# Designed miniproteins, single chains, continued (5): the designs that were tried, part 1

All scores and structures are predictions.

Each design is a single chain, and the fold is of that chain. pLDDT is the mean over its residues in the fold that is shown.

## One batch from the design tools (miniprotein)

Design m16001
Fold by ESMFold2-Fast:
Structure m16001 (fold): chain A 70 residues (1-70)
Amino acid sequence: SEASEEVERLTEEALRELDEAVERGVPVYIQLALGMALTTEVILTARRLGDFEGAERSQRQLDARMREIS
């Protein structure tokens, strides 16, 4: 659906923003704070759009990426 495509796009943008922070050498604690904020915003947006499956999938993808930082 359109909602699912939008949630996927926002998830990809969040992952890219995290990757850019890593590439720039931002301190790990700031990278984790950014990851938590981005994850929360994507999940809340998915929920507002009614895409609960997309919210779960996005949370898993962003949590997995943050584990690589930790």
Scores: mean pLDDT 86

Design m16002
Fold by ESMFold2-Fast:
Structure m16002 (fold): chain A 76 residues (1-76)
Amino acid sequence: MFEADVLEALGRMAAAVGDAKTAKRMYMEAGRLRGWSEEEIRRRTIEELERAAERLSKIPGKEEVAEELRRAVEEL
């Protein structure tokens, strides 16, 4: 599933710049293309956003971006 991998990569890029809405949408669409259940899509999307938030929180000046991603997780 190359298309799902591309969407997941786009999701990671969106997350890196704090575009939580686009990141969330891309991860969820990637999961749907892979045939995952809605619960699995939600869980994996949370995992990806949390990983991005943790990674960004270690970069000086990206604390607010990391917090935006964490808020997006709470909305799932």
Scores: mean pLDDT 79

Design m16003
Fold by ESMFold2-Fast:
Structure m16003 (fold): chain A 64 residues (1-64)
Amino acid sequence: MLDEFSVLERAAFAALDAVEREGVPLDKVIRTIANALGVSEEEIRQALERVKAEKYDELRAAFA
């Protein structure tokens, strides 16, 4: 994707889903995704907060 913000939001949602469904520690998932995308862990944490606050229900429905 050319929209890095969208990629970060999707990665943050995937992190939440992995924590909820697989019981993987959130910090470990964030580190893995940050390394995979070549971004900082803080950028993933920021995207995670936005996903939780504004779009979690919408994204969850879309991924279900």
Scores: mean pLDDT 69

Design m16004
Fold by ESMFold2-Fast:
Structure m16004 (fold): chain A 79 residues (1-79)
Amino acid sequence: APLTKGGLNFQQQVLQYADPAVRQKIQTFLEEFNSPDASAKSIAESLQISEETATQAMVALITASSPQEAATQLSAILA
């Protein structure tokens, strides 16, 4: 089942704080993460990254204490 931390407003704030160079990739990640069939494999295939990187991105989003923290971690992982 897809997991969404803090709902859509949290994700909008993540995108606002995200590095502009990777913002589109983070947007695509968030769209895939919210899919009913979301998995590390599906995210990895959609973003053309490894399943390990997709898993790290998922963990970063779930464990972040703020949208700014999530944005910083995702910008680093997905760069």
Scores: mean pLDDT 80

Design m16005
Fold by ESMFold2-Fast:
Structure m16005 (fold): chain A 93 residues (1-93)
Amino acid sequence: KKEELRKRLEELIERAKEKGREDVINALEGLKEALDDGASLKGIERLLKALEENFDAPADELLEALHEAVAEFIDELEKEGIKSREEAIKKYG
């Protein structure tokens, strides 16, 4: 799955370059870095799907949809991180 996601990201980056979609390129490169950093495969797949579904949309609409998807994903991770790590450190540290 990780290798498939990486390949899909690279393919979309090439397509974005061909269409001159610098905003999409930056977003995809960010997802690639997150993938290499061990981010959730499910989260990466969700964001990638949002990019694919809105690839032909105007840049502002695509950026807004991507921003919403990223915000939801980060909020979900942050809530889990705060509850798990901060409480564990406070209890056991």
Scores: mean pLDDT 66

Design m16006
Fold by ESMFold2-Fast:
Structure m16006 (fold): chain A 58 residues (1-58)
Amino acid sequence: MNLEAFLEKHKPEIERFNSLPEEEQKLLYNQIIPPDASEETKLFYKKLLEKLGIKLKV
């Protein structure tokens, strides 16, 4: 899979997410993280979102 092609395709969605208020980002983040996730798994997802160009405010 080409990460650059993925980021280019989803650039508008990433920009929209980055412009969301902290409270709204937190709600979406909590929906993405599995219910049984450990703190290490939650950090993994946070790093993954950061790698995708998503800037979490939470």
Scores: mean pLDDT 69

Design m16007
Fold by ESMFold2-Fast:
Structure m16007 (fold): chain A 76 residues (1-76)
Amino acid sequence: SREEILREVVEKLKAGEPEEAVDILVEAGFIDESLREKVKELVRNLKLTDVNTFASFLKLVEGVGEELAEELKKLG
C-alpha cells in the first residue's frame, strides 16, 4: 500500500540510506524515472537522512507535491 511504501522510505532514511529511499519513491511512481539520478546525487551530497528535511526537499522536486511530503512527516 501507499502507507507501506512510505514507511519503507522512512526506514531507509533512519538507516542512513537516502539514495535507497529515492529508489523506492521512483519505483512506486512518486518521482519520475528521469529525475532518479539527479535526486539521488542531491540527497547523497546533502546527506538528507532526517525525515522532515528529506520531506521538505521533496516538495521542490517536480511532480512530487506537498501531500507526499506531509504523509512522510507523519510517519517519521
Scores: mean pLDDT 85

Design m16008
Fold by ESMFold2-Fast:
Structure m16008 (fold): chain A 96 residues (1-96)
Amino acid sequence: GEKLRLEIEIVYGMALIVLGVAKTLNIPVDDELLKKLVDRLVELAEKALEEGDLESVRLAIEELEKLLEELKELGASQEVLDYVEEQIEKLKEKLE
């Protein structure tokens, strides 16, 4: 629903702020905080799937794919990159 879509967009926005802070201050990305934000985005996507809100699930997948691209450009750890990619694949499989 609309509330769930907004929550997904807010969490994605928070992840972008974390990346923006790291870039602006020239510090490493906080892998633990980023994983927690990814986990929350996945939880919201799982809730959307349970409610039959496939559009919100697709939005979460698109946002995770965009986040993965941004993380690669910023030189995030391979552990974080692998983690995000795994979550994307799990959500995609559930849509098939």
Scores: mean pLDDT 86

Design m16009
Fold by ESMFold2-Fast:
Structure m16009 (fold): chain A 98 residues (1-98)
Amino acid sequence: SLLEAIERLLKRLVEEGVITEEQAEAILAAVRAQPSDVEALATFLQKMRAILGEKVASAEAVERFLANTDDAHVEAAVKALTEGLDADQIVELAPPAP
């Protein structure tokens, strides 16, 4: 599931020292509060961009991903998270601009 994949990724990022345990808890709480997997993924990417800034693919790429995210993109992101990809690699899965 998306929530389990995000939770696992956040735990890994804390273990690698990329984010703090407090930041991971805040992100997970915000993700859990969302009514759909698309909105949960969008919230996750927004929070990751806010914390990592320059370490995440450009703000334009994140915004494009959020604007064009559908069920197929959520499935691709869940697969990427399950394979241990980070937020940068997930944002790189964003569809090209129209």
Scores: mean pLDDT 62

Design m16010
Fold by ESMFold2-Fast:
Structure m16010 (fold): chain A 95 residues (1-95)
Amino acid sequence: SMQDLRDRMFQLVNDYFDRSATASPEEQAELTLRTTGELSRILDEIRELAKKDNTDSAYRQYGLIYGEYQSTLSWLRQQARDTGREDEFLAVLAA
């Protein structure tokens, strides 16, 4: 379900913060890129589920999740920028 995928996104973000707390700057940069790619893939799955359901409720749920995703993505982009890896971050999103 869209909620199960949203829960997976929250778990990924929580895992990111947990792992980054003990990671080196290099490990944190790699984790940022990996987390970005996985979040993007989950969002694509959520989008396809919303299209398949094709209800006002599903599109509203997708819109809320998309907003949460964009906020998280902005924060991850800042982390990539601070570590000099913003170009790699943008490349992950373009893939």
Scores: mean pLDDT 85

Design m16011
Fold by ESMFold2-Fast:
Structure m16011 (fold): chain A 85 residues (1-85)
Amino acid sequence: MSEEELEREVTEALVDMAVGVAKLLLKKGKAEEAVEFAIEMAEKLAKRGYVEEAVRLLEESARVAEELGYEEGAERLRKKAEELR
C-alpha cells in the first residue's frame, strides 16, 4: 500500500465516520453540535483537497437533519456545501 492509497482509504473512512457522528448527534437532539461538527470536518477535508468528500459529508448530514425536522440546520449544511464548490 502506497501513502497515496493509504491517504485515500483514511479519507473515505473519516467521511463515513463523520457522517455517522453527525447522524448520532442529530438523533440525540444535539442539532447545533452536529451542524458545527460536520462543517468543521468538511472545511478540514476541503483544505486538504478533498472537496467532493467534504460536499458529500455536508449533503448527507443535511439530508439526515431534514428527515429529523432540523430544517435550519439542513439549510446551513447545504449552504456550506455550495461555498466549498
Scores: mean pLDDT 79

Design m16012
Fold by ESMFold2-Fast:
Structure m16012 (fold): chain A 100 residues (1-100)
Amino acid sequence: SKNEQIKQIADQLLQTTDPQQQLQLVQQLTALLKTTDPSVEVAKKVVEALAHVLNTTTDPAVLQGVRDAAMALLKRVDDLEVILRAIGVALRAIGKLLDL
């Protein structure tokens, strides 16, 4: 299922600090999130993965990708905890981009 694909990408993001791999995975994640409503459990893992990427990158393209993925997730979830965490991730990504 697309939910399993989203979870697999999030799991891969949690295991990598390579900027090229992070960019590719975040772009794939964003594309899936534009057409798929993740389950709350999968959405929570996505937020965890995006937060991990934010803690491990200074690459502007990766930071923009994280912002885009968080914004795509926000359009697809109705769980308040996930919404608040995704907003936090998007704002942190923007903050890191402004600090460059």
Scores: mean pLDDT 88

Design m16013
Fold by ESMFold2-Fast:
Structure m16013 (fold): chain A 57 residues (1-57)
Amino acid sequence: MEAYLAAAKRIAMEAVEAGVKSLSTRELARAIARELGVPEATALRVARELGISAKVL
C-alpha cells in the first residue's frame, strides 16, 4: 500500500508540474503499474481504494 501511495502521489505531482489539468484513474493506474511492475488491474484496484478519481491532481 505504501509503495502504491508514494507512486500515485509522485505521478500526480509530475502530471501537475507538466501542466496536465486532469488525470484519469485508468491513466494513473497504468502509470502505477508501469512504475511498480504490477498488473494494471491490481494498480486500478489500489487507485480506487486510495480514493483517487478521474479528476484528481
Scores: mean pLDDT 67

Design m16014
Fold by ESMFold2-Fast:
Structure m16014 (fold): chain A 78 residues (1-78)
Amino acid sequence: MKKTFEELIKELEDAIARAKAAGMPQERLDAYEEVLKRIKELYEKGLKEGDKSVNDIFLAAFLAKAAIRDIEAELQAR
């Protein structure tokens, strides 16, 4: 969960960078950046509170995976 989750965040950042390089519209990139920022906030909070924020950490990981798949789908559609 530690390294796997951090790898997910890095993969999401990489996916956004790939989307930008592939010519995805700035409007969509901005939306994904907002999602990324929110996910990072939840993860950071979860790290500080530990057990009290286990649900937030779980949801952050789930949202990160969903965002990565969504970006990959958009990359194939363009």
Scores: mean pLDDT 75

Design m16015
Fold by ESMFold2-Fast:
Structure m16015 (fold): chain A 75 residues (1-75)
Amino acid sequence: AEKEKLKKKLLDYFKTVLGVSDKEFEEAKKIYEEGSNKPLPLGHPARQLLIFLLHIEQGLLNEESLENAIKEIEK
């Protein structure tokens, strides 16, 4: 339940505030799943989104940690 809530909050933030498109998200997801050697640029929002999603799944991100990470992106 908490992981799904955090994922929803993260997706809404990246789509609404940072303007990440569904296409950019799918491209980043495909790159991550395929282990592609073609890296996205440092700070690419879709790549950061996938990293945060993985950390939520692993229990490494809670609501406080997510809010702190968002503040780093907004700098």
Scores: mean pLDDT 65

Design m16016
Fold by ESMFold2-Fast:
Structure m16016 (fold): chain A 78 residues (1-78)
Amino acid sequence: PSREEIEKALEIVKDPKSEAHKELEKIREELRKQKEEVRELEKQGKLSKEEAVAREVGLEILEIGEELDIALKIAKAE
């Protein structure tokens, strides 16, 4: 897909009435649970503060990747 097709697909993902938006919200909820788990492990001393930050940033990058993956799947449909 072209950059323009991906940009159009990202607008669909942002539309709260789309199935793609619902799919992304389910992924976001799962990632929020994982972030809470990371914070709990840090509080328990099982992760260092630096390791906890790295994992949290990793989860934020995964969220962006999931949004792009959904958009790419839409763009590839044509």
Scores: mean pLDDT 81

Design m16017
Fold by ESMFold2-Fast:
Structure m16017 (fold): chain A 79 residues (1-79)
Amino acid sequence: MTVTENPKFLTDAEIQVIADAFGARFYSLSEEDQAQLLKDLSIGLFGVTLSDEEALEIVRENKNKPLAEVLKAIQEKYV
């Protein structure tokens, strides 16, 4: 189906590379610090500004998922 495919949209492979680079640090951080890292990554990767509350909720709701899945969820919801 024809959808507006944004050329700024990251591929699964690109998200995985980023998740690998930050994943070890991310999983060692507190939930509050994980939320701050997601805010920085979201604006840098997607141009999406998350509030502290939104980022923390995403961390908590995706607690059992790897960082790559969290980043995909942000891209799917906000991009």
Scores: mean pLDDT 77

Design m16018
Fold by ESMFold2-Fast:
Structure m16018 (fold): chain A 70 residues (1-70)
Amino acid sequence: AKVSVTASKSGRLKFTVIDGKDGKVENVQEVDAKAGEVVEFEVKSSSGGPVTVKIENLDSGKTSYLPASA
């Protein structure tokens, strides 16, 4: 599955996919984003269940969580 986010500011974004059943980290991706850029990344779950994507802006230190389907 794919998840899309729109970057509010330019910066380095880190996406951590967390399995909703086991709480384990499935994968990690880092991207450089421009303000207003739509960033797409793949989410996969070994359990086939729901996942949570942890989104960290490494420049600002802000963190958000996005529910997704794998």
Scores: mean pLDDT 74

Design m16019
Fold by ESMFold2-Fast:
Structure m16019 (fold): chain A 77 residues (1-77)
Amino acid sequence: SPLEEIRKIVEEAKKRLDELVKQNKPLTEIGKVLQEAYKKIMELLDKLTPEEREEALKIFDEFQKYADEIINKLYNI
């Protein structure tokens, strides 16, 4: 289902981000992973029912918060 695809995209993106952070990769590489994941999630949102969209938006919000925490740690904000 498109909702399960969104969950998989988020989990795969989190794993990639964790690896990039562990390897001290530049913020530009982190940004590319985030942009690719966001694009894929947005494409899938158009395929969801209204009820599934609410759930997907919650998953997306949690993922954005995770990304913000990583970026804030790198910039000491």
Scores: mean pLDDT 82

Design m16020
Fold by ESMFold2-Fast:
Structure m16020 (fold): chain A 69 residues (1-69)
Amino acid sequence: RVAPEDLVEVARNEHGTLYRVETELGELYVLREKPGKTSPESLAYGVLAVASAVKAVVDHPELARARAE
């Protein structure tokens, strides 16, 4: 799993914060839900739960071209 110190803040807004982390399969993006939505105790469950787009690209390289658009 990803440790907090491995996360690099890329973008943030009132809806949440987007982090980038380097993995053996490439860069992974993790969206942390807005404040008050995610509890500290639930961080382990939530930190990777919303990395859909980049995770899909890593598992399915053909989706990388769609992301480039």
Scores: mean pLDDT 50

Design m16021
Fold by ESMFold2-Fast:
Structure m16021 (fold): chain A 62 residues (1-62)
Amino acid sequence: VDSLSSQSRSLMNQSQQYRNQGNNDMYNKYLDQAAQTSSQAATQLGVPVSVDDAKQSLQDTL
């Protein structure tokens, strides 16, 4: 679970870097991977969160 949360934050940081470079394709790709990883981590903790909800939360943070 902790490894998935760490991976999600790493992917989110990479997404932000690509967004700052104007690379929207890579931004969206890494954002989607971060959202999927966050959703999996939440589900393993017994609190299921959809990928769409995870993506929305990450977009609000970035």
Scores: mean pLDDT 75

Design m16022
Fold by ESMFold2-Fast:
Structure m16022 (fold): chain A 96 residues (1-96)
Amino acid sequence: SREEEARRLHEGLRQSAEDAIKALKDGDVETARVLIGAAMEQARRLAELGYFTDEDLELLEKTVEAAKKYNPQVGKFAEEQLEEVRRLVEETRRRR
């Protein structure tokens, strides 16, 4: 079930990130913040489980860049969230 949890988290991360980018393009700042937060939480859980991938990182980096482009305040929020994900990934990988 750990692999099934990771699969669901990967699906959720992709959907949250895609929906966040759409919300940013539409100017829906509050929805974008919620979806970015959801994507980052899914990423943190994947890192804790040891299933966080370089593809996940690329998707989050793309989401942060979109946020910076469409709304600088949301971009700052997204960038700060991604730095926390990066720290957790590094810490989790060091324990292996």
Scores: mean pLDDT 87

Design m16023
Fold by ESMFold2-Fast:
Structure m16023 (fold): chain A 83 residues (1-83)
Amino acid sequence: MILDLQLQSLLYGVASDILEYGLSEKQAGDLVLGMLTGLTGERPSDETVEELTKKAIEIAKEMGSAEKAFEKALEYTKKAVEL
């Protein structure tokens, strides 16, 4: 589903910002909240924001590179808009 690709793009994008700007867990959570609200048109639950923030932090730790995480975010965005 296109929403699944958009969600992957969001997670890698947040991971890239965590690595590039050294975001705290709270700052990353605020970014997830804003981006997910923009994606869905509705304010997500606090539980959803916390789980997605944890996933973005995990992706950041695994990727170790803001550039690589950002490239993955763009790849998912391209797939969502072209497919």
Scores: mean pLDDT 81

Design m16024
Fold by ESMFold2-Fast:
Order: structure tokens, then sequence, then C-alpha cells
Structure m16024 (fold): chain A 72 residues (1-72)
């Protein structure tokens, strides 16, 4: 179960690696996994949340571009 969750996080990381916003998300996802890797039930909930965030990042790429422009 843990290895499956880690693999799914790796797949999300690979998918989002091409975007600046994806880099921030990947770092966050890795941190959440490491913090909760001993609790499989919590990892499952985190994975579902990460999947939702990944979908929002993919669809909200324009929003992250706006955030980057504002930060500039």
Amino acid sequence: DREKIEKEIDELAEELSGTPAGAVFIRHARREFEANKDDIEKLKKILEELKEKAERIREGEREFEEWLRRRR
C-alpha cells in the first residue's frame, strides 16, 4: 500500500515536472508523504487530496502563471 502510494506520487511528479507550479507541488507532495509514511490510512487521504490538487494545477495553470507574474 505504501509503495503503491509512493508510486502514484512519483507518477504525479513526472506528469507535473514540466511546469514551474508543478515543482512546488512536487516538493509539497514529497514532504507530505515523508511526514505521514507510517500511517497508511492518512497517506490514502493525502494521496486523494494530492490528486485533486494535481488536477487543479493542470486545469489552473493560468492561475499559477498569474501568481508567478504577481511575485515578479
Scores: mean pLDDT 71

Design m16025
Fold by ESMFold2-Fast:
Structure m16025 (fold): chain A 85 residues (1-85)
Amino acid sequence: REELLKKYQELLDKIRENMKKYNEAVKAGDEEARQKALKEIIENLKEFRPLVLELADEQMTPEEVERLKKAFDDVIKNLEKELKK
């Protein structure tokens, strides 16, 4: 569990750092840097999903876990659409 929490924190930090890079790229009008940061955010979220679901399974009903899965999938789909415009 300690290792799981460490991975969780590391992925959150990566997502935050990549969000910062994304915002900086948007302000600079750097489309290449924006797309790169967005791709990194998407990959970090895909890696983060199974960790969140593993932690949620201990405390949530199956129906709540299913809703959480849908929420993650929807966020990832929206970001992928933004990447392609």
Scores: mean pLDDT 79

Design m16026
Fold by ESMFold2-Fast:
Structure m16026 (fold): chain A 92 residues (1-92)
Amino acid sequence: SDEYIQQVREAADEAIRTAEEAREVMGEKAEPFLEDVRTFAELGINTVEALSKDPEKAKAVADFVIDELNRLTREAEELARRAREEKLRKEE
């Protein structure tokens, strides 16, 4: 159980850090996305912890949550890149 919780926490930390980078580039427009990532991460961790006595279910949920957190990390990277490109295209 501790191993799966640790893996989910590590994926959550990466997703949140990447979403925070997107917020730094986009400003307030990215705040709802960052909050959604934080909420999903918290729910994922809590669900895996609740299943700590069922290793098979804990693993299945952890795998699902990690995959989704990795997808959110990629989405945050794309948002940050798009926002940087938009700033570069602004003429004075």
Scores: mean pLDDT 82

Design m16027
Fold by ESMFold2-Fast:
Structure m16027 (fold): chain A 93 residues (1-93)
Amino acid sequence: MKEELYREFEELKKKALEEYEKGNYVEAAKYVLRMVELALEMLEKGLPVPQVDQETAEIFEEALEKADDPEVKERMRELEERLRKLREEKAAK
């Protein structure tokens, strides 16, 4: 299960970048959303979460900005905020 989660995370990152390059922003945003969900699941299980590079993060933000799907945008922001809070709590402790 753990190894599968890490592999799926990397595959989703590649798929998000591919869809972004094709101009499929909604599909790219959906892959980004799935990555964040996996990251949260890893954190809840006490597993280390892979980080994305700054350039990749900027591409993901652009995909979310251009995706014409308010549910995807709102859910991603909620998950990102929760991830940030968890990381901040771990760093402070």
Scores: mean pLDDT 75

Design m16028
Fold by ESMFold2-Fast:
Structure m16028 (fold): chain A 112 residues (1-112)
Amino acid sequence: TELSEEEQKIIEDLASGADLHIELYNVLLEDPSLSEEEKLGLKAVIEFLKSIQYFMEEDYVKALEHLKKAEELAKKSEVAKRALEEVKKALGEEVYEKFLKLLEEKAKEVGP
């Protein structure tokens, strides 16, 4: 499994905005008016964005760890599941599936 140049560009564009989105979402997590469910949704998106950042740094083991944390949050919360589905739609389902598979393959190659 390999990303095309267009698919790689989508991942790069998401990574370029990730720091700003993570900072904004961390500020939102400090809002006492947010429900625990809404906070789980924000945490799931933060973990996914961290996965993208580590992928761009070629730290595939940490990228996979953060992706798995996002997926675990989605299993615990309907809001987190919905938040990740919106991220999948923004990337495109094919790009998301290739990204997941590529991360699993790369993490397996570079170490435990």
Scores: mean pLDDT 81

Design m16029
Fold by ESMFold2-Fast:
Structure m16029 (fold): chain A 66 residues (1-66)
Amino acid sequence: MERIERTKRTGQNAVDIGGLSGDGVRDDMVNKYNQAVSLISQGNIDDAYKIAKQALGEAMDRWIKS
């Protein structure tokens, strides 16, 4: 139960960040960023770079299309 409550609280913080942008796009960016940081922590720099490059490309596409 504590794990569910913790996840719920973390999700609310991410939603608050996304809510400030009003479109939830930043929620996806934060998720990709956390994934890349996790890979770096594991010493998987190449995979982290690929995730970051993909996230940046997606963010740029959304920025250009907006």
Scores: mean pLDDT 60

Design m16030
Fold by ESMFold2-Fast:
Structure m16030 (fold): chain A 57 residues (1-57)
Amino acid sequence: SPEKELESALREKEQELQDVKDEAENLARMGKTEQAKALEESAEAELQKFKDRVSAI
């Protein structure tokens, strides 16, 4: 069903953004907290944009 395709796309998008979030956590551990914050905010914004687009369907 179309719902399964959307769920699959959402999971792939979440995985991509999880990779960015993991990178941010590594930066925070290295003391690069400002860079880590910027990456987390960017990843969260991208996921929200994708969810907003999906909710319009």
Scores: mean pLDDT 79

Design m16031
Fold by ESMFold2-Fast:
Structure m16031 (fold): chain A 68 residues (1-68)
Amino acid sequence: GEELREKGERYGMAGAWYGLSGDREKGLAFAEKAREYGEKALEAGDEEGGQHGFRSAEGARKAALEYG
């Protein structure tokens, strides 16, 4: 549902923020949480929310790996 999508977005944003701020460990941890909520959104039938969660997770992961 919407709540799963929103959690994925919030975790993705937090992961990107930590990654860009140089905190690789937290950036990667929150990126993984965004991915988990993307999977939960897909299981709940929200395909767009799931794909959005996966894209947010990948963005956060890249930020953490490059700047963390």
Scores: mean pLDDT 81

Design m16032
Fold by ESMFold2-Fast:
Structure m16032 (fold): chain A 95 residues (1-95)
Amino acid sequence: SMEQKRKIGLAQVVNLVLSILDSVQTSKSDEELKKNLKDVIDQLQDLIDFLEPPQDVRDQINSLLDKARDALSKGDLLTAIDYILQAIDLLHDYL
């Protein structure tokens, strides 16, 4: 049901935020942080595919995740985190 998907989505959003916080606090190198942030992006994409939000929401989140990936490729880890958090906030607002 839509209500069950929403509950699962909210729990996974919380887990993704905690994963970002843990990665920032425990990563010993930029390379390790970059890998952990890429894993968060991949998990967020899986969550979007599961939740099947409206196309306009999906397009906005995908745009933010593409910007996050571009920032990671350039070594701009803080900008990548900002875009990931913006994508999470947008998904949370939908839920």
Scores: mean pLDDT 88

Design m16033
Fold by ESMFold2-Fast:
Structure m16033 (fold): chain A 94 residues (1-94)
Amino acid sequence: MEELQEQYAATTDPAERARLVEEAFERNREKLIEEVKEALRNDPEGVLRDLAAAKATLPTIKNPLLRRQAERSLAILEEAAREMGFTDAQVDAA
């Protein structure tokens, strides 16, 4: 993981940076889903509210790399919520 962070910091190529972000995200995907599920068990209303706020800010992100990171984070939050039994309508309404 540290090696990917060092490569990201040193790289000026946007395509290579995007690839490194994707790789780091995939390695931690399962762990992130479980962390979100734990947060949903402890404070479901708060997590769903944060998800709604994140969705609202997504179209305002002008940097394409930051937008992609935000889209990936939202996808994990939505997947964790769905796996916990929340419906798509509940996720979208929060």
Scores: mean pLDDT 69

Design m16034
Fold by ESMFold2-Fast:
Structure m16034 (fold): chain A 129 residues (1-129)
Amino acid sequence: PYPPNPPAPPVVRPDRPPVESVELQWMLDQVLQALLAHPDADVFLALPDTQAARRADWPDIVKNPMSLETIRARLENRAYSSAAEVVADLETLFANVRKYYPEGHPVVVAAEGLRAIYDAQLATLPAEA
């Protein structure tokens, strides 16, 4: 059992300065906007209610809680050092849904729809340094 704590890592200062990146701007403007425009995106906008999710198994299943609003806020505040970190957080969001909700659940179906949009958007992302 894990203690009830914000399991998301505190945004530790990156080992490199937060530099402007065309990939990061593209992630914010194109990828995230496309995901937010999906009709089912609402269920992924906010982190699960940590107070309501007071279960011994919830933190075991969802080690890195993630939401579209969290990713958006991190992008807007230049908390990411590279597009790869944004990709990792998006993958974490999708993985969390698959782990927490049973197969066939509406949230899983919604996540599959978002995953398809996300995958298509990433196919147009320019090669990252």
Scores: mean pLDDT 65

Design m16035
Fold by ESMFold2-Fast:
Structure m16035 (fold): chain A 95 residues (1-95)
Amino acid sequence: MKSLELLEQLKEAFKEVLKEEPELSLEEALRIAGKKVGLSDETIDTLVNAIRNGLSPEDIKKAAELLGVDPQTVRDLLLELDVEDALHKMKLALG
């Protein structure tokens, strides 16, 4: 329960960061959101590397071990963050 709650907090913090600073990259917004929810620099770097490497199985596995969740949960989280970033950038391009 606590690990899934942490991931929901990360997702909400990510959305708040994008609202406050709409021009941030996905990586920059994720780093700020991760710090807000109390993730270690190691965990944040692993999540950022997973995104950079196109959700590689090795990076997903490392992030899952650090967060105490299964690899599918990490993959689903990162895909949701990518969608939120894409929607946010689309709104900026249309406005």
Scores: mean pLDDT 80

